Designed miniproteins, single chains, continued (4). Designs and how they scored, part 12

Each design is a single chain, and the fold is of that chain. pLDDT is the mean over its residues in the fold that is shown.

## One batch from the design tools (miniprotein)

Design m12385
Fold by ESMFold2-Fast:
Structure m12385 (fold): chain A 68 residues (1-68)
Amino acid sequence: SKEDLAALVKTVQEILVNKHSKEEAIKRLEELAKKTGLEEEVKKLIEAIENDDITALSKVISELDAKI
């Protein structure tokens, strides 16, 4: 749903400002994937987080926000 996409965007934005540890961020994203079925979007976000790729995270946020 659009609400689920908004939740993903918010979580990734919080990661970008260092509000969450990587472990906490990944856990929250996995919980969202379980509830929403957004497994492909979550997989891309987790890969970007694991690689410390802030540029990729920002790009994914923009793409998800465009779908809301």
Scores: mean pLDDT 73

Design m12386
Fold by ESMFold2-Fast:
Structure m12386 (fold): chain A 87 residues (1-87)
Amino acid sequence: SMEEELLRVMAEIYRDLETISIDSPDPESVAVAQRIAELSGRELVFASREEVQADADRARPRARELQPALVEKAAATLGVEKRELAS
C-alpha cells in the first residue's frame, strides 16, 4: 500500500539523514534528496550540490517532525518495536 511505501521511505530517509554528507553531492546524497523531495511534494528539477543540500536541509525538520508518528504507525503495522525502526 502507499502507506507502507511511505513508512519504508521515511525509515530509509531517517537512516540516510544521519549519514548524508552536507558538502558532498555523491549519488547517495542525490538519492536521499530525491526521496525527501518526493515526500515534501516537490520534484527535484536541478541536481546541483547546493540544491541537493538545500532540499535535504529543508525537508529534514519536516521528516523529523513526522518521524515519531510514522515510526509508531510503522511499528504497529509491521508488528515490531519502535526501537527496531529507529536503530
Scores: mean pLDDT 51

Design m12387
Fold by ESMFold2-Fast:
Order: structure tokens, then C-alpha cells, then sequence
Structure m12387 (fold): chain A 83 residues (1-83)
């Protein structure tokens, strides 16, 4: 459904915001940023399961929290911003 897609996209955005804040504003170590993303991923899974009752949607939301910021994180590392 459209609501399921919006939820997954919102969770990806939250992960990205957390990455930007943690890495760029707070200058946290990579491991600490990843720990915070994993916690948010778990929360996204639980929220998705509660809202939709569908493990597939919950998994997609949890994955989006990690994959969206992680792809940006890898790209920034390759460009030397985290060198």
C-alpha cells in the first residue's frame, strides 16, 4: 500500500538524518554511529510490525534505516571526507 511505502521511506530518512547528525554535527566515531543506526533499525522493525502486522514491511523499514545512510557513509568515506 501507499502507507507501507511511505513508512519505509520515512524510516530511511530517519536513518539518514541520524547519520548526518551523528557523523557530521557530533563527529561521532563510525562504530557509535552504526550502533545508533542499529538501534533505530530495531525500533523501525517493531513499529512497522505494530502498524502493519507484516514482517516483510517491518524488515524493509529496518533495512532502509541501515542501507540509506550506509550507502551515503560509504560514498563519503570513498571521497575522503572520513579519511
Amino acid sequence: SAEEKEFVEEMGKKGLELFEYGASVLSLPREEVMEKLEKLSKEAYEEGLKLFGDEEVAKKAAEAVITVPLELFKKLAELGRLA
Scores: mean pLDDT 78

Design m12388
Fold by ESMFold2-Fast:
Structure m12388 (fold): chain A 77 residues (1-77)
Amino acid sequence: NKEEGLKAFKEAVEKVKPYLTPEALALFEKALEALEAGDAEAAKKAFREGLELSADRLTDKQFLEVTNGFLAALNGL
């Protein structure tokens, strides 16, 4: 279910929000907007850029949780 996947990604981003820069957060929000619009290519690009800005700020577990949430949302498209 697309809606369930989007919720999983939103919840994953909220859990890591305190560790993100405003720029990285804006990119994850852009990825979410692209997912809601059904634009898989824009979503992947924004998500990748957000992860690159967050690499030094997230634990391996947090990185995996955010990635799994994104993939659940993407697979619902």
Scores: mean pLDDT 84

Design m12389
Fold by ESMFold2-Fast:
Formats: C-alpha cells, structure tokens, sequence
Structure m12389 (fold): chain A 80 residues (1-80)
C-alpha cells in the first residue's frame, strides 16, 4: 500500500499520468484505511477529470498529486 502510493505520487510529480493512474488504482485496492482509500480515489478522479477537460499529462499528474499525498499519509498511518 505505501509502496504503491509512493510510486504513484512520484509518477504524478514526473508528469506520467498513466503510471500515476495505475498506482492510484492499486493504492485504492490495497488501502489499509478509509483515508488512504479516499485519497487514492481522489487521485483517480482527478486524472479522469483532467482528461475530460483536455489537460496535459503533466497537469493530470499535478491534479492527482494532492489525492495521492493524502493516500500516502493514510497508508503510512495504517502501518503505525
């Protein structure tokens, strides 16, 4: 869960929207708590909305980053 969230966030920050979407989906499926699941879900939704409005891959990644940061925080708290 933490590893998937970290990889997804790195991809999002690098402008790789495709890898960010896949990592967000994996994080949502393996989430240890509702906060991590909700954050990952927001990341997936952000990419979908970005694509619908014609945003670039970099912009899609930027939109997803906030949800993925929340997902990573939740996943780390679930391990403690």
Amino acid sequence: AVEAAEAALEAARAGDAEAALRGAQETALTAPNLAAQAGAGVGVLAVAVGRAVGASDEEQGRLAAGGLEAALRGAREGRG
Scores: mean pLDDT 76

Design m12390
Fold by ESMFold2-Fast:
Structure m12390 (fold): chain A 72 residues (1-72)
Amino acid sequence: SLAERLRAMADSYRRLASVTPDPELAARLAALGDRARALADRLESGEISEEEAREELKRLEKEDSELSARLK
């Protein structure tokens, strides 16, 4: 499900943040994880539609791509 994918993303970001030696980068990765988790929770509770969750996921993926490009 979409919520399962979002939780998997949140767990992935949390793991990356925990092994990242740069505290600013670690904080940004943790924030992405928190946003993915919150999105999954809102979707599961029915607070947002699946369509809204997909649009938020696209925004999150865009921010992830921009962060990755800046770290190269």
Scores: mean pLDDT 81

Design m12391
Fold by ESMFold2-Fast:
Structure m12391 (fold): chain A 85 residues (1-85)
Amino acid sequence: AAPAAVDIPEELLPELEERALEVARELVSEAAKRHGLPEVELTLENANEKITAFVSQLSEEERRELLARLLAAVREVAEELLAEA
């Protein structure tokens, strides 16, 4: 079982994707500054490819930390969106 699985209505998925992209931009920018890497511009169209390329430049431990933070942030956005609905 996934910890704290949140059931999101399909109608809210586009809004979730947009809000998740905003938090992903902040987290990736912060990680880039922390690790001395170039800043990455994320869009809905390129986010998966750019995030994958970015995390590939990190150590396995740093990748796990960033991915865990991204997952936690997406979960928080989903919970906020459900509370607003």
Scores: mean pLDDT 74

Design m12392
Fold by ESMFold2-Fast:
Structure m12392 (fold): chain A 90 residues (1-90)
Amino acid sequence: MAAKQEELRKKLETFRKEANGALEELKKKLEAGTLTKEELENFEKSLKGQLELLKELLEKAKASEELKEEFEKLKEEINKKFEELKKEFE
């Protein structure tokens, strides 16, 4: 049980780092005027897919309520950052 919860936490931490890194790269492209609508759409599709896979993984692994809360907070944080970036792209 404990080892499985730790593995899930590491997956959430990895996703957080990767998603924030990708958002920083998109932000740099936005500031440089090189960001495309296709890149935003591709990132959105990738993000939704990864979030859905993580949710399924947490449910299948019977993740603790604490890990489920961490996931929901992470999802909300990343989605908020992405929505802000989309508004700036206009």
Scores: mean pLDDT 82

Design m12393
Fold by ESMFold2-Fast:
Structure m12393 (fold): chain A 82 residues (1-82)
Amino acid sequence: APPFPPVTKEEFIERLERLLEKAREHGASPQVIEVLEKMLELAKDDSKTILEVVEEFNRLMNKLTPEEQAELSRLLREVFAE
């Protein structure tokens, strides 16, 4: 699990939007972009808790190759490490 859970759902959404922007600018794989788009959609669902969104994110990440997981983890650290 990442060492920094999101503080609020609004902050989580803003960070995911920034992450998706950077992923697109850096030419991330279509699979990584798809995971981020699905996470952003789930994060904007008012019926979902942050925990449920994180659990679905972990499930989606497990479907990526090790190389795609490493790329996504690098982008996550860049955006969430401040």
Scores: mean pLDDT 74

Design m12394
Fold by ESMFold2-Fast:
Structure m12394 (fold): chain A 82 residues (1-82)
Amino acid sequence: SAEEVLERTVEELREIAEKSSPEAAEEINKIIEGLRALVASGVPARAALQLARREIESLKPKFPEESEKALEVLDEAIERLE
């Protein structure tokens, strides 16, 4: 279900944040909270994940390793919903 995909995605993104620098973790956690807020407000899960993906991509110049891992997680989640 979409709820299961979202929960797993949030868990994997949190794991990436926990293994990251404090600065990278702060940015990733902001994106997680934004994702959750969008879904709670009625944005379709896939669209919310696509927005989160764009935000993670904007972090690439500062946090390339963490962004790459997060993008893999988000790409898998988006594919599972379609």
Scores: mean pLDDT 87

Design m12395
Fold by ESMFold2-Fast:
Structure m12395 (fold): chain A 60 residues (1-60)
Amino acid sequence: MLEEKLKIYKEQAKRFKELAQELRKTSDPANPQAQREIAAVETAAKNSDQMAKKLEEILK
């Protein structure tokens, strides 16, 4: 149960990092909506990675 969530969070963090990098390359800096989307995706990646670490601690 928690082990499966740990795997999902690790995979999500990787995918969100990929997406954020791609959006950052293609986004117009004059577009504040695009910048907000990038920030949200980067935050999601960071949160997923941190949640994975917390789950590893809880699982023991």
Scores: mean pLDDT 79

Design m12396
Fold by ESMFold2-Fast:
Structure m12396 (fold): chain A 67 residues (1-67)
Amino acid sequence: SMEEAIKAIEEEFKDDPSFKGVRQVAEDVLELEITDPSKGLEYVKKAREIAKKVTGKDVEVTFRLAK
């Protein structure tokens, strides 16, 4: 489920201070909150891999800078 994917992503990045959170913003769309934009593509790629493994479907992942 998407909730399981969110928890798996939170667990993956739990020790990364630049990762601030993940939320579902639409059906099959996740948004990451990060403080370091230079890592954005790396976080997106890893989160997409985790979401696909957990849900069995393609999930769109975007990021935004934490405020």
Scores: mean pLDDT 84

Design m12397
Fold by ESMFold2-Fast:
Structure m12397 (fold): chain A 132 residues (1-132)
Amino acid sequence: DPAEELRQEDLERLLSVLPSLEEAKELLRERMENEPMEISRAFLETLLELSEESEENGLALMVAAAYIKIANLSTLELLGFLRLEFPEVAEELEKRLMERHKEKFENAPKYPGLTPVEEALMKEIEELKKQE
């Protein structure tokens, strides 16, 4: 199929400018070890786990790792990026976070336009600012 061959060539070119999956995992593990906030750390752990389940999930991790390296994106900004470019990965990540950390989300106040995970990550960012 000519369309499949064209997609394969485009994917190979994209992959050639991204970190390898192993380099992406290493970068994410290093960031996770230095992450003081519980939900932000759990976000990074869950993204690592998802990256091992499919090639598409692995690509999402590689692109996320590139943005961490070049732009130092927060976990909230990474979630926003994943929702835009890899919406199925973002949905599964938020689902697993809510299931694993149920007490953190079950009674959280609801803000219009934010998911419970986005709200938790925003609260962690504000808490870090108060420690300055």
Scores: mean pLDDT 75

Design m12398
Fold by ESMFold2-Fast:
Structure m12398 (fold): chain A 93 residues (1-93)
Amino acid sequence: MLVKITVEFTFKSEEVAKEAADLVIEIAAKYGKIVEVKVEISEEDGLYKVTIEITVEGVTEEQAEEMAEDIAKELLEKFKGELEFLLISYKVL
């Protein structure tokens, strides 16, 4: 089964934003086979907005929810106080 997870977040540091993007991809890879990754980084008013879309194969809807929760938890734990915005969603394809 294919699941698309979309993670949107904002940081004040470009380097931290890139590290956070790498962490999201690493977590997703633990749940299934990554078949597509799209990363967009934009700068607006000194903030770095990152949008990551990952398509993962071999994941159930329940595992997709667990993956989203793991991503949120790891981002909040590792980047506490630096994370300005976080939105996570998933869709079964």
Scores: mean pLDDT 83

Design m12399
Fold by ESMFold2-Fast:
Structure m12399 (fold): chain A 110 residues (1-110)
Amino acid sequence: MEEEFLEKFREYLKKHKSSEEALKAYIEELIKEGKYEEALEFLRLMQEEEIQKKLAELAKELKVEGPLRDYAEAVENGDSLLADEYRALWRMWVSALKLEVESEIKKKKE
């Protein structure tokens, strides 16, 4: 796991009421700074199951609402089907932001 991205994202989770709002805010900051490759790398990490599990526990610890916390609670309760549904919701948010970053890269390439 990329420790630097996790530490920075932890601060975003603390500032936002939901994990998806924190994710959007962090990606929008990277886009604004022209750090498209860093944004894509971060979004790639967000699609990895082990990263999702670590972030889910962090969201639960910080009491941040959204699919990451819901995923952690579903896993703790042994509800594998519900856990998979919340992971699908998180992946949808990650995929939408990835398309936004890729769109910005294409606009900058003449």
Scores: mean pLDDT 79

Design m12400
Fold by ESMFold2-Fast:
Structure m12400 (fold): chain A 87 residues (1-87)
Amino acid sequence: MIDKLNEAGQKIADYAKSKGQDEVADRVMTTTPLAVGIAQTEGLEEAVEFILRVVKKSVDKQVAQGKLTQKQADDIINFTKEELSKL
């Protein structure tokens, strides 16, 4: 489980970076170890919700700053949901 959660975090970060969103990628990478801790103490569902919440806040910030379109933000959020659904 932990290895799969770390792999999902890496894939989400790589996807964001492929869209030119290094700040979103960095936030995902810093969040993933915290989500691993949540998965061990609270459960996998809580960890998934935590990562998704952080990704949403990060992409919303980039959209507000004009650095990301709403469509690109939605694409990153949907990719995140898909990767986390595989856990």
Scores: mean pLDDT 84

Design m12401
Fold by ESMFold2-Fast:
Structure m12401 (fold): chain A 75 residues (1-75)
Amino acid sequence: MIDIDTATEEELKAAGVEGPDLFTAKAILRALDPDRSGVLDEATRAAAVERQKALGLPETGKITKEMIDAFLAGK
């Protein structure tokens, strides 16, 4: 179980979060957290897959660069 607010870049990469910007990655994870638990769990990963489907991206459950770009574009 990874706490989104205290997670390091290494912990997020191990959990399948891509990209160099730790702050943006954490913001996306918080936005995707459906239960507002503040942890990266199976529910957060499922929400990431649903967002990927909505954006027409591959359903990997990982926070990809394409998801980060879409989030920054307000999509």
Scores: mean pLDDT 71

Design m12402
Fold by ESMFold2-Fast:
Structure m12402 (fold): chain A 75 residues (1-75)
Amino acid sequence: MSLEEAAEEALAFIKEHKGDLEALSRFAAELHAAGFDADELTRRMIELAGEELPELLPDIVALHELMKHDGRLGF
C-alpha cells in the first residue's frame, strides 16, 4: 500500500467510523505495523481532505496521536 492509498483509506475509515475512538485505535495500530510514518501520513490526509478538513480534523488528530503513542492516548 502506498502512502497515498493509506491516506485515502484512513479518510474513508474516519468517515465510516466517525467518533469511534476504539476503531481508530485499531486502525492506527495496523498503519503503524505496516510501517507508515504518523507525521507524513497526517500531512497527506490533511492535503487530501481539502474542503472536508474542518469536519475530519478532530479524528485526523486522534489518529495521529494514536499512531505516535502505539494506540495510547496520553492519560
Scores: mean pLDDT 77

Design m12403
Fold by ESMFold2-Fast:
Structure m12403 (fold): chain A 92 residues (1-92)
Amino acid sequence: MEEAEEYLRRAEEALAAGDYDAAVEYAARAAEAAPDDEEVLDRAAVLVARALAAKMVAEGHEELAVAGMERAAAELPPELAAAVRAALAEVL
């Protein structure tokens, strides 16, 4: 539990700092540290979805954002990828 919470905290800090790639990496590590914890998976998925959306907007590719985020989500672990797709439907 503490390892996953530490990774989620680092993902939140990275997202706040504009380091979207680090936010995705830490969120993925949190999900891997606690794969049976649905709350950790949900929180990690929301952080990944927010980081991917923010990165696409920051890069000026709003018209490609949805396609780019779906492609990025496909590269994640299966459990996290499914949760990220659900979170993207709520964020977008």
Scores: mean pLDDT 73

Design m12404
Fold by ESMFold2-Fast:
Structure m12404 (fold): chain A 69 residues (1-69)
Amino acid sequence: MSPAELKLGEALLRVEMAMREYPSLRSQLSKLLNESLRRGIEADERGDDEELTRIAEETTKRLDELLSS
């Protein structure tokens, strides 16, 4: 498993944890999780570690934005 794959996995896990802690945000967090996972699978199938890293960073930023409401 590449460092980029691990970084995305950690970002996705944080979103899943947030869904448990913030039920009011569950719909928005679920959309973020599903979109990030879909994009991540597509990038991983291409071996695009740069895209995996960008998806992880975008997912983390979007999570932080949702939690900073």
Scores: mean pLDDT 84

Design m12405
Fold by ESMFold2-Fast:
Structure m12405 (fold): chain A 58 residues (1-58)
Amino acid sequence: SILDEATELAIELLRAGKTTEETFQAVVEWLQSKYGLSPEEATRIALEALKRALEILK
């Protein structure tokens, strides 16, 4: 799913040493570029992906 791909991207960026803010922005931009999502939809999915990534990395 799009959410699974966004979560995987968030995990990779966080593991690469990006901040949560940098990771969130990168995922929002990636969702708009790859899937043509609106800013609102991309923001919603990116927030959920970031929450899931942070939970996995605990």
Scores: mean pLDDT 89

Design m12406
Fold by ESMFold2-Fast:
Structure m12406 (fold): chain A 108 residues (1-108)
Amino acid sequence: SLSPAERWREFMRELGELFKQKRYDELLARLEAFLERLEELIEKKDYQGALVLMGYPEDAPATPENVVRELRGLRAMLEVLKERVPEEYRPQIDALIARLDEMIERLE
């Protein structure tokens, strides 16, 4: 019954709650699981699945260009998150950013 946009908003809400509660290990585990699923979809060239996972409508154009745009948005969000977490978690966020950069390079 949830649209892709509603599922994406719920995912982001849950991440925000983990951040608010300072449950950084769980926050980063959720982000790692999300990126793993995203990487699998991109490897399969399932661009519709990747876009839907990131909250796009199911009828959105399933292009590498649209996927790259959303990956760059996620990267910008991780840069903001990195500045707001304790220093001990920053290397793990850097690793997630590096994984997004690798996905972007594969699509360009």
Scores: mean pLDDT 89

Design m12407
Fold by ESMFold2-Fast:
Structure m12407 (fold): chain A 62 residues (1-62)
Amino acid sequence: VEEEIARLQAELNKDPTNVEASLALARALDRAGHPGIAKAVYEGILRRDPDNAEARALLAEL
């Protein structure tokens, strides 16, 4: 799980507009027991795309 998080963070450092990688990172963080960090990632997605229904739904489950 930690290797997955590191890989997704590296992808986002190269392309910060990659919404799929941001969603995958937030899900991986929640599974790893870091819901607060996952929440921050979802909030970041919603700042760029406030109508992102997937990010809103996943944030509501945290």
Scores: mean pLDDT 78

Design m12408
Fold by ESMFold2-Fast:
Structure m12408 (fold): chain A 95 residues (1-95)
Amino acid sequence: SAMQEELNNLYKKYLVARAMLELERLRRELERRGVPEEERRRILEERARELEKEIKKKVEELEKNGAKPLSPEELEEVRRVIEEARALLERRRAA
């Protein structure tokens, strides 16, 4: 159904957004700890590869089974995470 397709697309956006925010938090933590730039890059690239594999697996499951119905509370959280990731990208482009 159109509603199921919309829900699936929303959930895919959420998975990507959540991964972006996780990588940003990791980057800030590594900078705060004074980890050298070259080592930070390696750690972030490794984590990004892990997250890409996880997203791919989740997307494949989603395409086979469809997204589970989300509660209104879960939908609000999904929207919030997507908006935070979009704001982060906008800040990075403006810098």
Scores: mean pLDDT 84

Design m12409
Fold by ESMFold2-Fast:
Structure m12409 (fold): chain A 92 residues (1-92)
Amino acid sequence: MVEELKKKAEEYAKKAEEAGEKLVEAMVKGDEEEAKKYAEELKEYAYKAGVAYSKALELLGEEAASDEENKENAEKNAEAVRKYAEAKAAEA
């Protein structure tokens, strides 16, 4: 069970990373609609990864992030990637 949750967290984290890369590409191209779509996907997958990882930690008796903390972390991650994408777009 714990290994399945860790694997699921890794799969969601990879999808979040792919969404982040597409967000950067969309912003460099000036495609605001695509950028908005990938920013939302990044936030969603980052949140799902955090939730899966927190459940794995809880099953191990470790301290886990709350649902609210996982949401806040996902939002901060998406904002950080967006700021990075804006910087890259300014260089292009």
Scores: mean pLDDT 79

Design m12410
Fold by ESMFold2-Fast:
Structure m12410 (fold): chain A 92 residues (1-92)
Amino acid sequence: EKELEKLRNFLRVMARQFEAAGYHKLAEEFRRLADEGLSAPEALRRVFDVMIEEGLPLEVVRYVADQFLSVFDTPEVREVAEEGLRRAEEKA
């Protein structure tokens, strides 16, 4: 309950931040995920897929992973962040 609301608010903040920075596709994904009611690890997994598909700079990918970990520091989120960063680094 409280964690779902926390995730929804976090995703909406991220959406506004990336919209303002000109990353419109990533911002749209954050907005969509906020309405889907997923868990934090699943939301982060979906965000990594978009960032990697769009070929976003590694600094942006790392920033997003760091933001998720600062708010949702669980083993499951850490595992998704590690895998996603490895995938992004392999394509950089």
Scores: mean pLDDT 85

Design m12411
Fold by ESMFold2-Fast:
Parts: structure tokens; C-alpha cells; sequence
Structure m12411 (fold): chain A 98 residues (1-98)
């Protein structure tokens, strides 16, 4: 289980990734940020961030790819992998995608 402090460090990392030039990376970063805020009990903020992620993905034409990458990172998180490592892997896959 992540501590509140560890989740807050992940929030900072994901916030920097929302500035990435790739809309696909931005969408994944907003989804990860939403999941982190949900874990902190900030459900309304989590919903707002998910809506931003979905909008970016749809406008870029990457909705299906973002949904696939998110399903994969959620599975890896459920398997107990390090959240930062999981996010880094998802971003690498996004940057390699067309």
C-alpha cells in the first residue's frame, strides 16, 4: 500500500507529464493523475482529470489506444508493480505508438 507521501510524489511526476508534447502521453498522465487523486479521497478532482484525459484522447483520435494502455497499466498496478515504473512503461509505449 502506498503512503500518502508516496502518492503525492507520483502526483507531482504525473503533473509534469501533462506538459509533454504528445497528446497520447498527456491523456495517460491525466488518467494516472486522476487515479492518484482518487486514492487520496479527492473523488471530484479525479472525475475532472479523467474528463480532461478523455477529451485529449478523443480530440487526438487516440481514444482506443489510450483505453488499451490504461487497461494495461491498471492491470500492472493490480499485480503490485511500482506505480512510477508502470507509468514510465505506459509513456514509452505511447511515444512509440502511431
Amino acid sequence: MLTKEEIEELVKYAEELTKHPSPLVQALAYHFLADAYAALGQTEKAVELREKADKIAREAGHQELVDRLRSRYLQRLAEGKDPKEVLDEAIAEAEAAE
Scores: mean pLDDT 80

Design m12412
Fold by ESMFold2-Fast:
Structure m12412 (fold): chain A 101 residues (1-101)
Amino acid sequence: MNEVQQTLLDGLKEVLEKYDAVEVKQEGNTLIVKVKDTEEGKKIKEAVLEAGTLHSALEVKQEGNTVTITARDDIEKHYPTVELAKKAAESLEFLVDSYLK
């Protein structure tokens, strides 16, 4: 896994771990995000799925209340710097906050 992949996954995990409705585990280049069956958990799940549509460097898949977020091996084509990867993670926080309002 390259530094940009790790930086993005670390940032996404830090954002998502702030929410009690979410449990996050990292396996390689993939985050396994389990949301609680609550209104907050459902909104966070919708925000994460929308983020996957907006960020082509991320592959997002849903199975029930579990969402897997994979940072692509070609991520540097989309986020050529660590700073851009950090900004992408920050954009997820704003998106989640928007859904929770």
Scores: mean pLDDT 79

Design m12413
Fold by ESMFold2-Fast:
Structure m12413 (fold): chain A 74 residues (1-74)
Amino acid sequence: VEEAIKLFQKAIDYLKEGKYDEALRYASKAANLSPIPAARAVGLILRMVADVLEGNVEGAIKTAEEMLELAKKA
């Protein structure tokens, strides 16, 4: 749980730095280590990717923060 939380925080940091490939990699690793149901995790990751592709970095960060809060609830 703590490891997943740290990886989601790293993903958020990478999004803020414009390192989108690294952000997606860390978010995916964190989701796999978290208690977030797979279907929900996939949906949130796809939403984050769509936001990045549209230049909506703030939206992507918000999605990553939502995943972080879901991981904390474990």
Scores: mean pLDDT 79

Design m12414
Fold by ESMFold2-Fast:
Structure m12414 (fold): chain A 90 residues (1-90)
Amino acid sequence: SADAEAALAVVREAAEAAIATWRATRDPALALAEVEGFIAAARAAAAHGADVRELIEIAERTLEELRRLGADPAVLERVEELIEELRRRA
């Protein structure tokens, strides 16, 4: 649906913001704040009927990119927790 596509676009934007913040600042606290925004967007999208499989793919890609960029373990763990939460809903 158009609403689900719009919700997924917001989730993708939030994921890119988290990645960009880590890349620019290397600050775990700032990156974690952006990751919490990404998690909130993903939860909202799922609650409004977005495809959980697509949300898992976005979260896994976000985790992979953050790991590639050497993100702090606390940042990675928070994204991993979201992935496990989404898998339980699939």
Scores: mean pLDDT 89

Design m12415
Fold by ESMFold2-Fast:
Structure m12415 (fold): chain A 100 residues (1-100)
Amino acid sequence: SKEELREEFIKKFKELADEFLKELPEEYQEEAKKLLEKTLEALKKAKSVQEIADALREFIDGMGKLAEESEDIELLKKVSKFNGEAVELLNEYTEKVNEL
């Protein structure tokens, strides 16, 4: 069902994000956790694939901005890798919904 696919996506995204947050320097973890919490709340309230995509996009943009402001090349690389994995997860979710 669409609800099961949405819940599975949220679960996988949270697992991916939690692993990513463990790898972040401690100084960035508070801002990243705030962004994640806001995103998870938006995902739970999302009623369409577009709203899920929009919520994920805001998270990606927020993490990108955090990385740019850090001036830390290693952090920028980690954020870029995570953003790619998150987009891939969204694409998998979108394809599964389209098959229903």
Scores: mean pLDDT 82

Design m12416
Fold by ESMFold2-Fast:
Structure m12416 (fold): chain A 83 residues (1-83)
Amino acid sequence: MMRERLELEAELAMARIALAVAKLMVERHPEDKEAIEEAIELLRKALRRVDELLARATDPAVIAELEELRREIEEAIREAEEL
């Protein structure tokens, strides 16, 4: 139980870090197509991981956190792709 909880929290933290890093890359280098493509790839990998966690999640609070993070990642991908 404790190990599984820590692993879930670590996965959530990693996905949030990926989102923050990708947003920073896009904000600082909006004209750099390579940086934008790297940011989009990072976001898509984070989105897939969040979807995997959602498929296994049973706690409503965890599901709500994952769904909110998923929405933020999808919005970040859309914003980056519009550049």
Scores: mean pLDDT 81

Design m12417
Fold by ESMFold2-Fast:
Structure m12417 (fold): chain A 76 residues (1-76)
Amino acid sequence: APVVTVEVAGVKASAKLGPDGTATVELELEITEEPASPKVYLDGKEDKRVKVASSEADKEPEVGAKVKVTVTLKLV
């Protein structure tokens, strides 16, 4: 099964794509003053077919706080 990886601010998490073309990963991020854009990889390569379908944080992001973000990725 293909593996998707999300990278935000140097933090990476990976999951196998399900048969429906989706995967869910959890990232623990430290919030900084500069916003970090997510990078998405399919089998270790950036792939435009994989998109962030949804993201949910466990609490409101504040600078210096650690937040757990659940990210759902989907093949388009």
Scores: mean pLDDT 75

Design m12418
Fold by ESMFold2-Fast:
Structure m12418 (fold): chain A 70 residues (1-70)
Amino acid sequence: SLLDQLRQVMDQIYEAVDNEDWDTAVKLIEEGLKLISQLDMTNPEVRILYGELLSMRQSIQQKTGVVIEV
């Protein structure tokens, strides 16, 4: 399912952040946000993951100066 794909992408983002692989983290955040646009926002898990993606996007943008768009 798309939600299972989002969960997998989230795990990969955490690994990329732990490794300070910002280029990979940026690409995965863009992929995660694209998956969110295809998912049902009435699902509380989807809303929580969306909030986490936005938080990580802001942190990486502040640290690297890279603008993350979808």
Scores: mean pLDDT 82

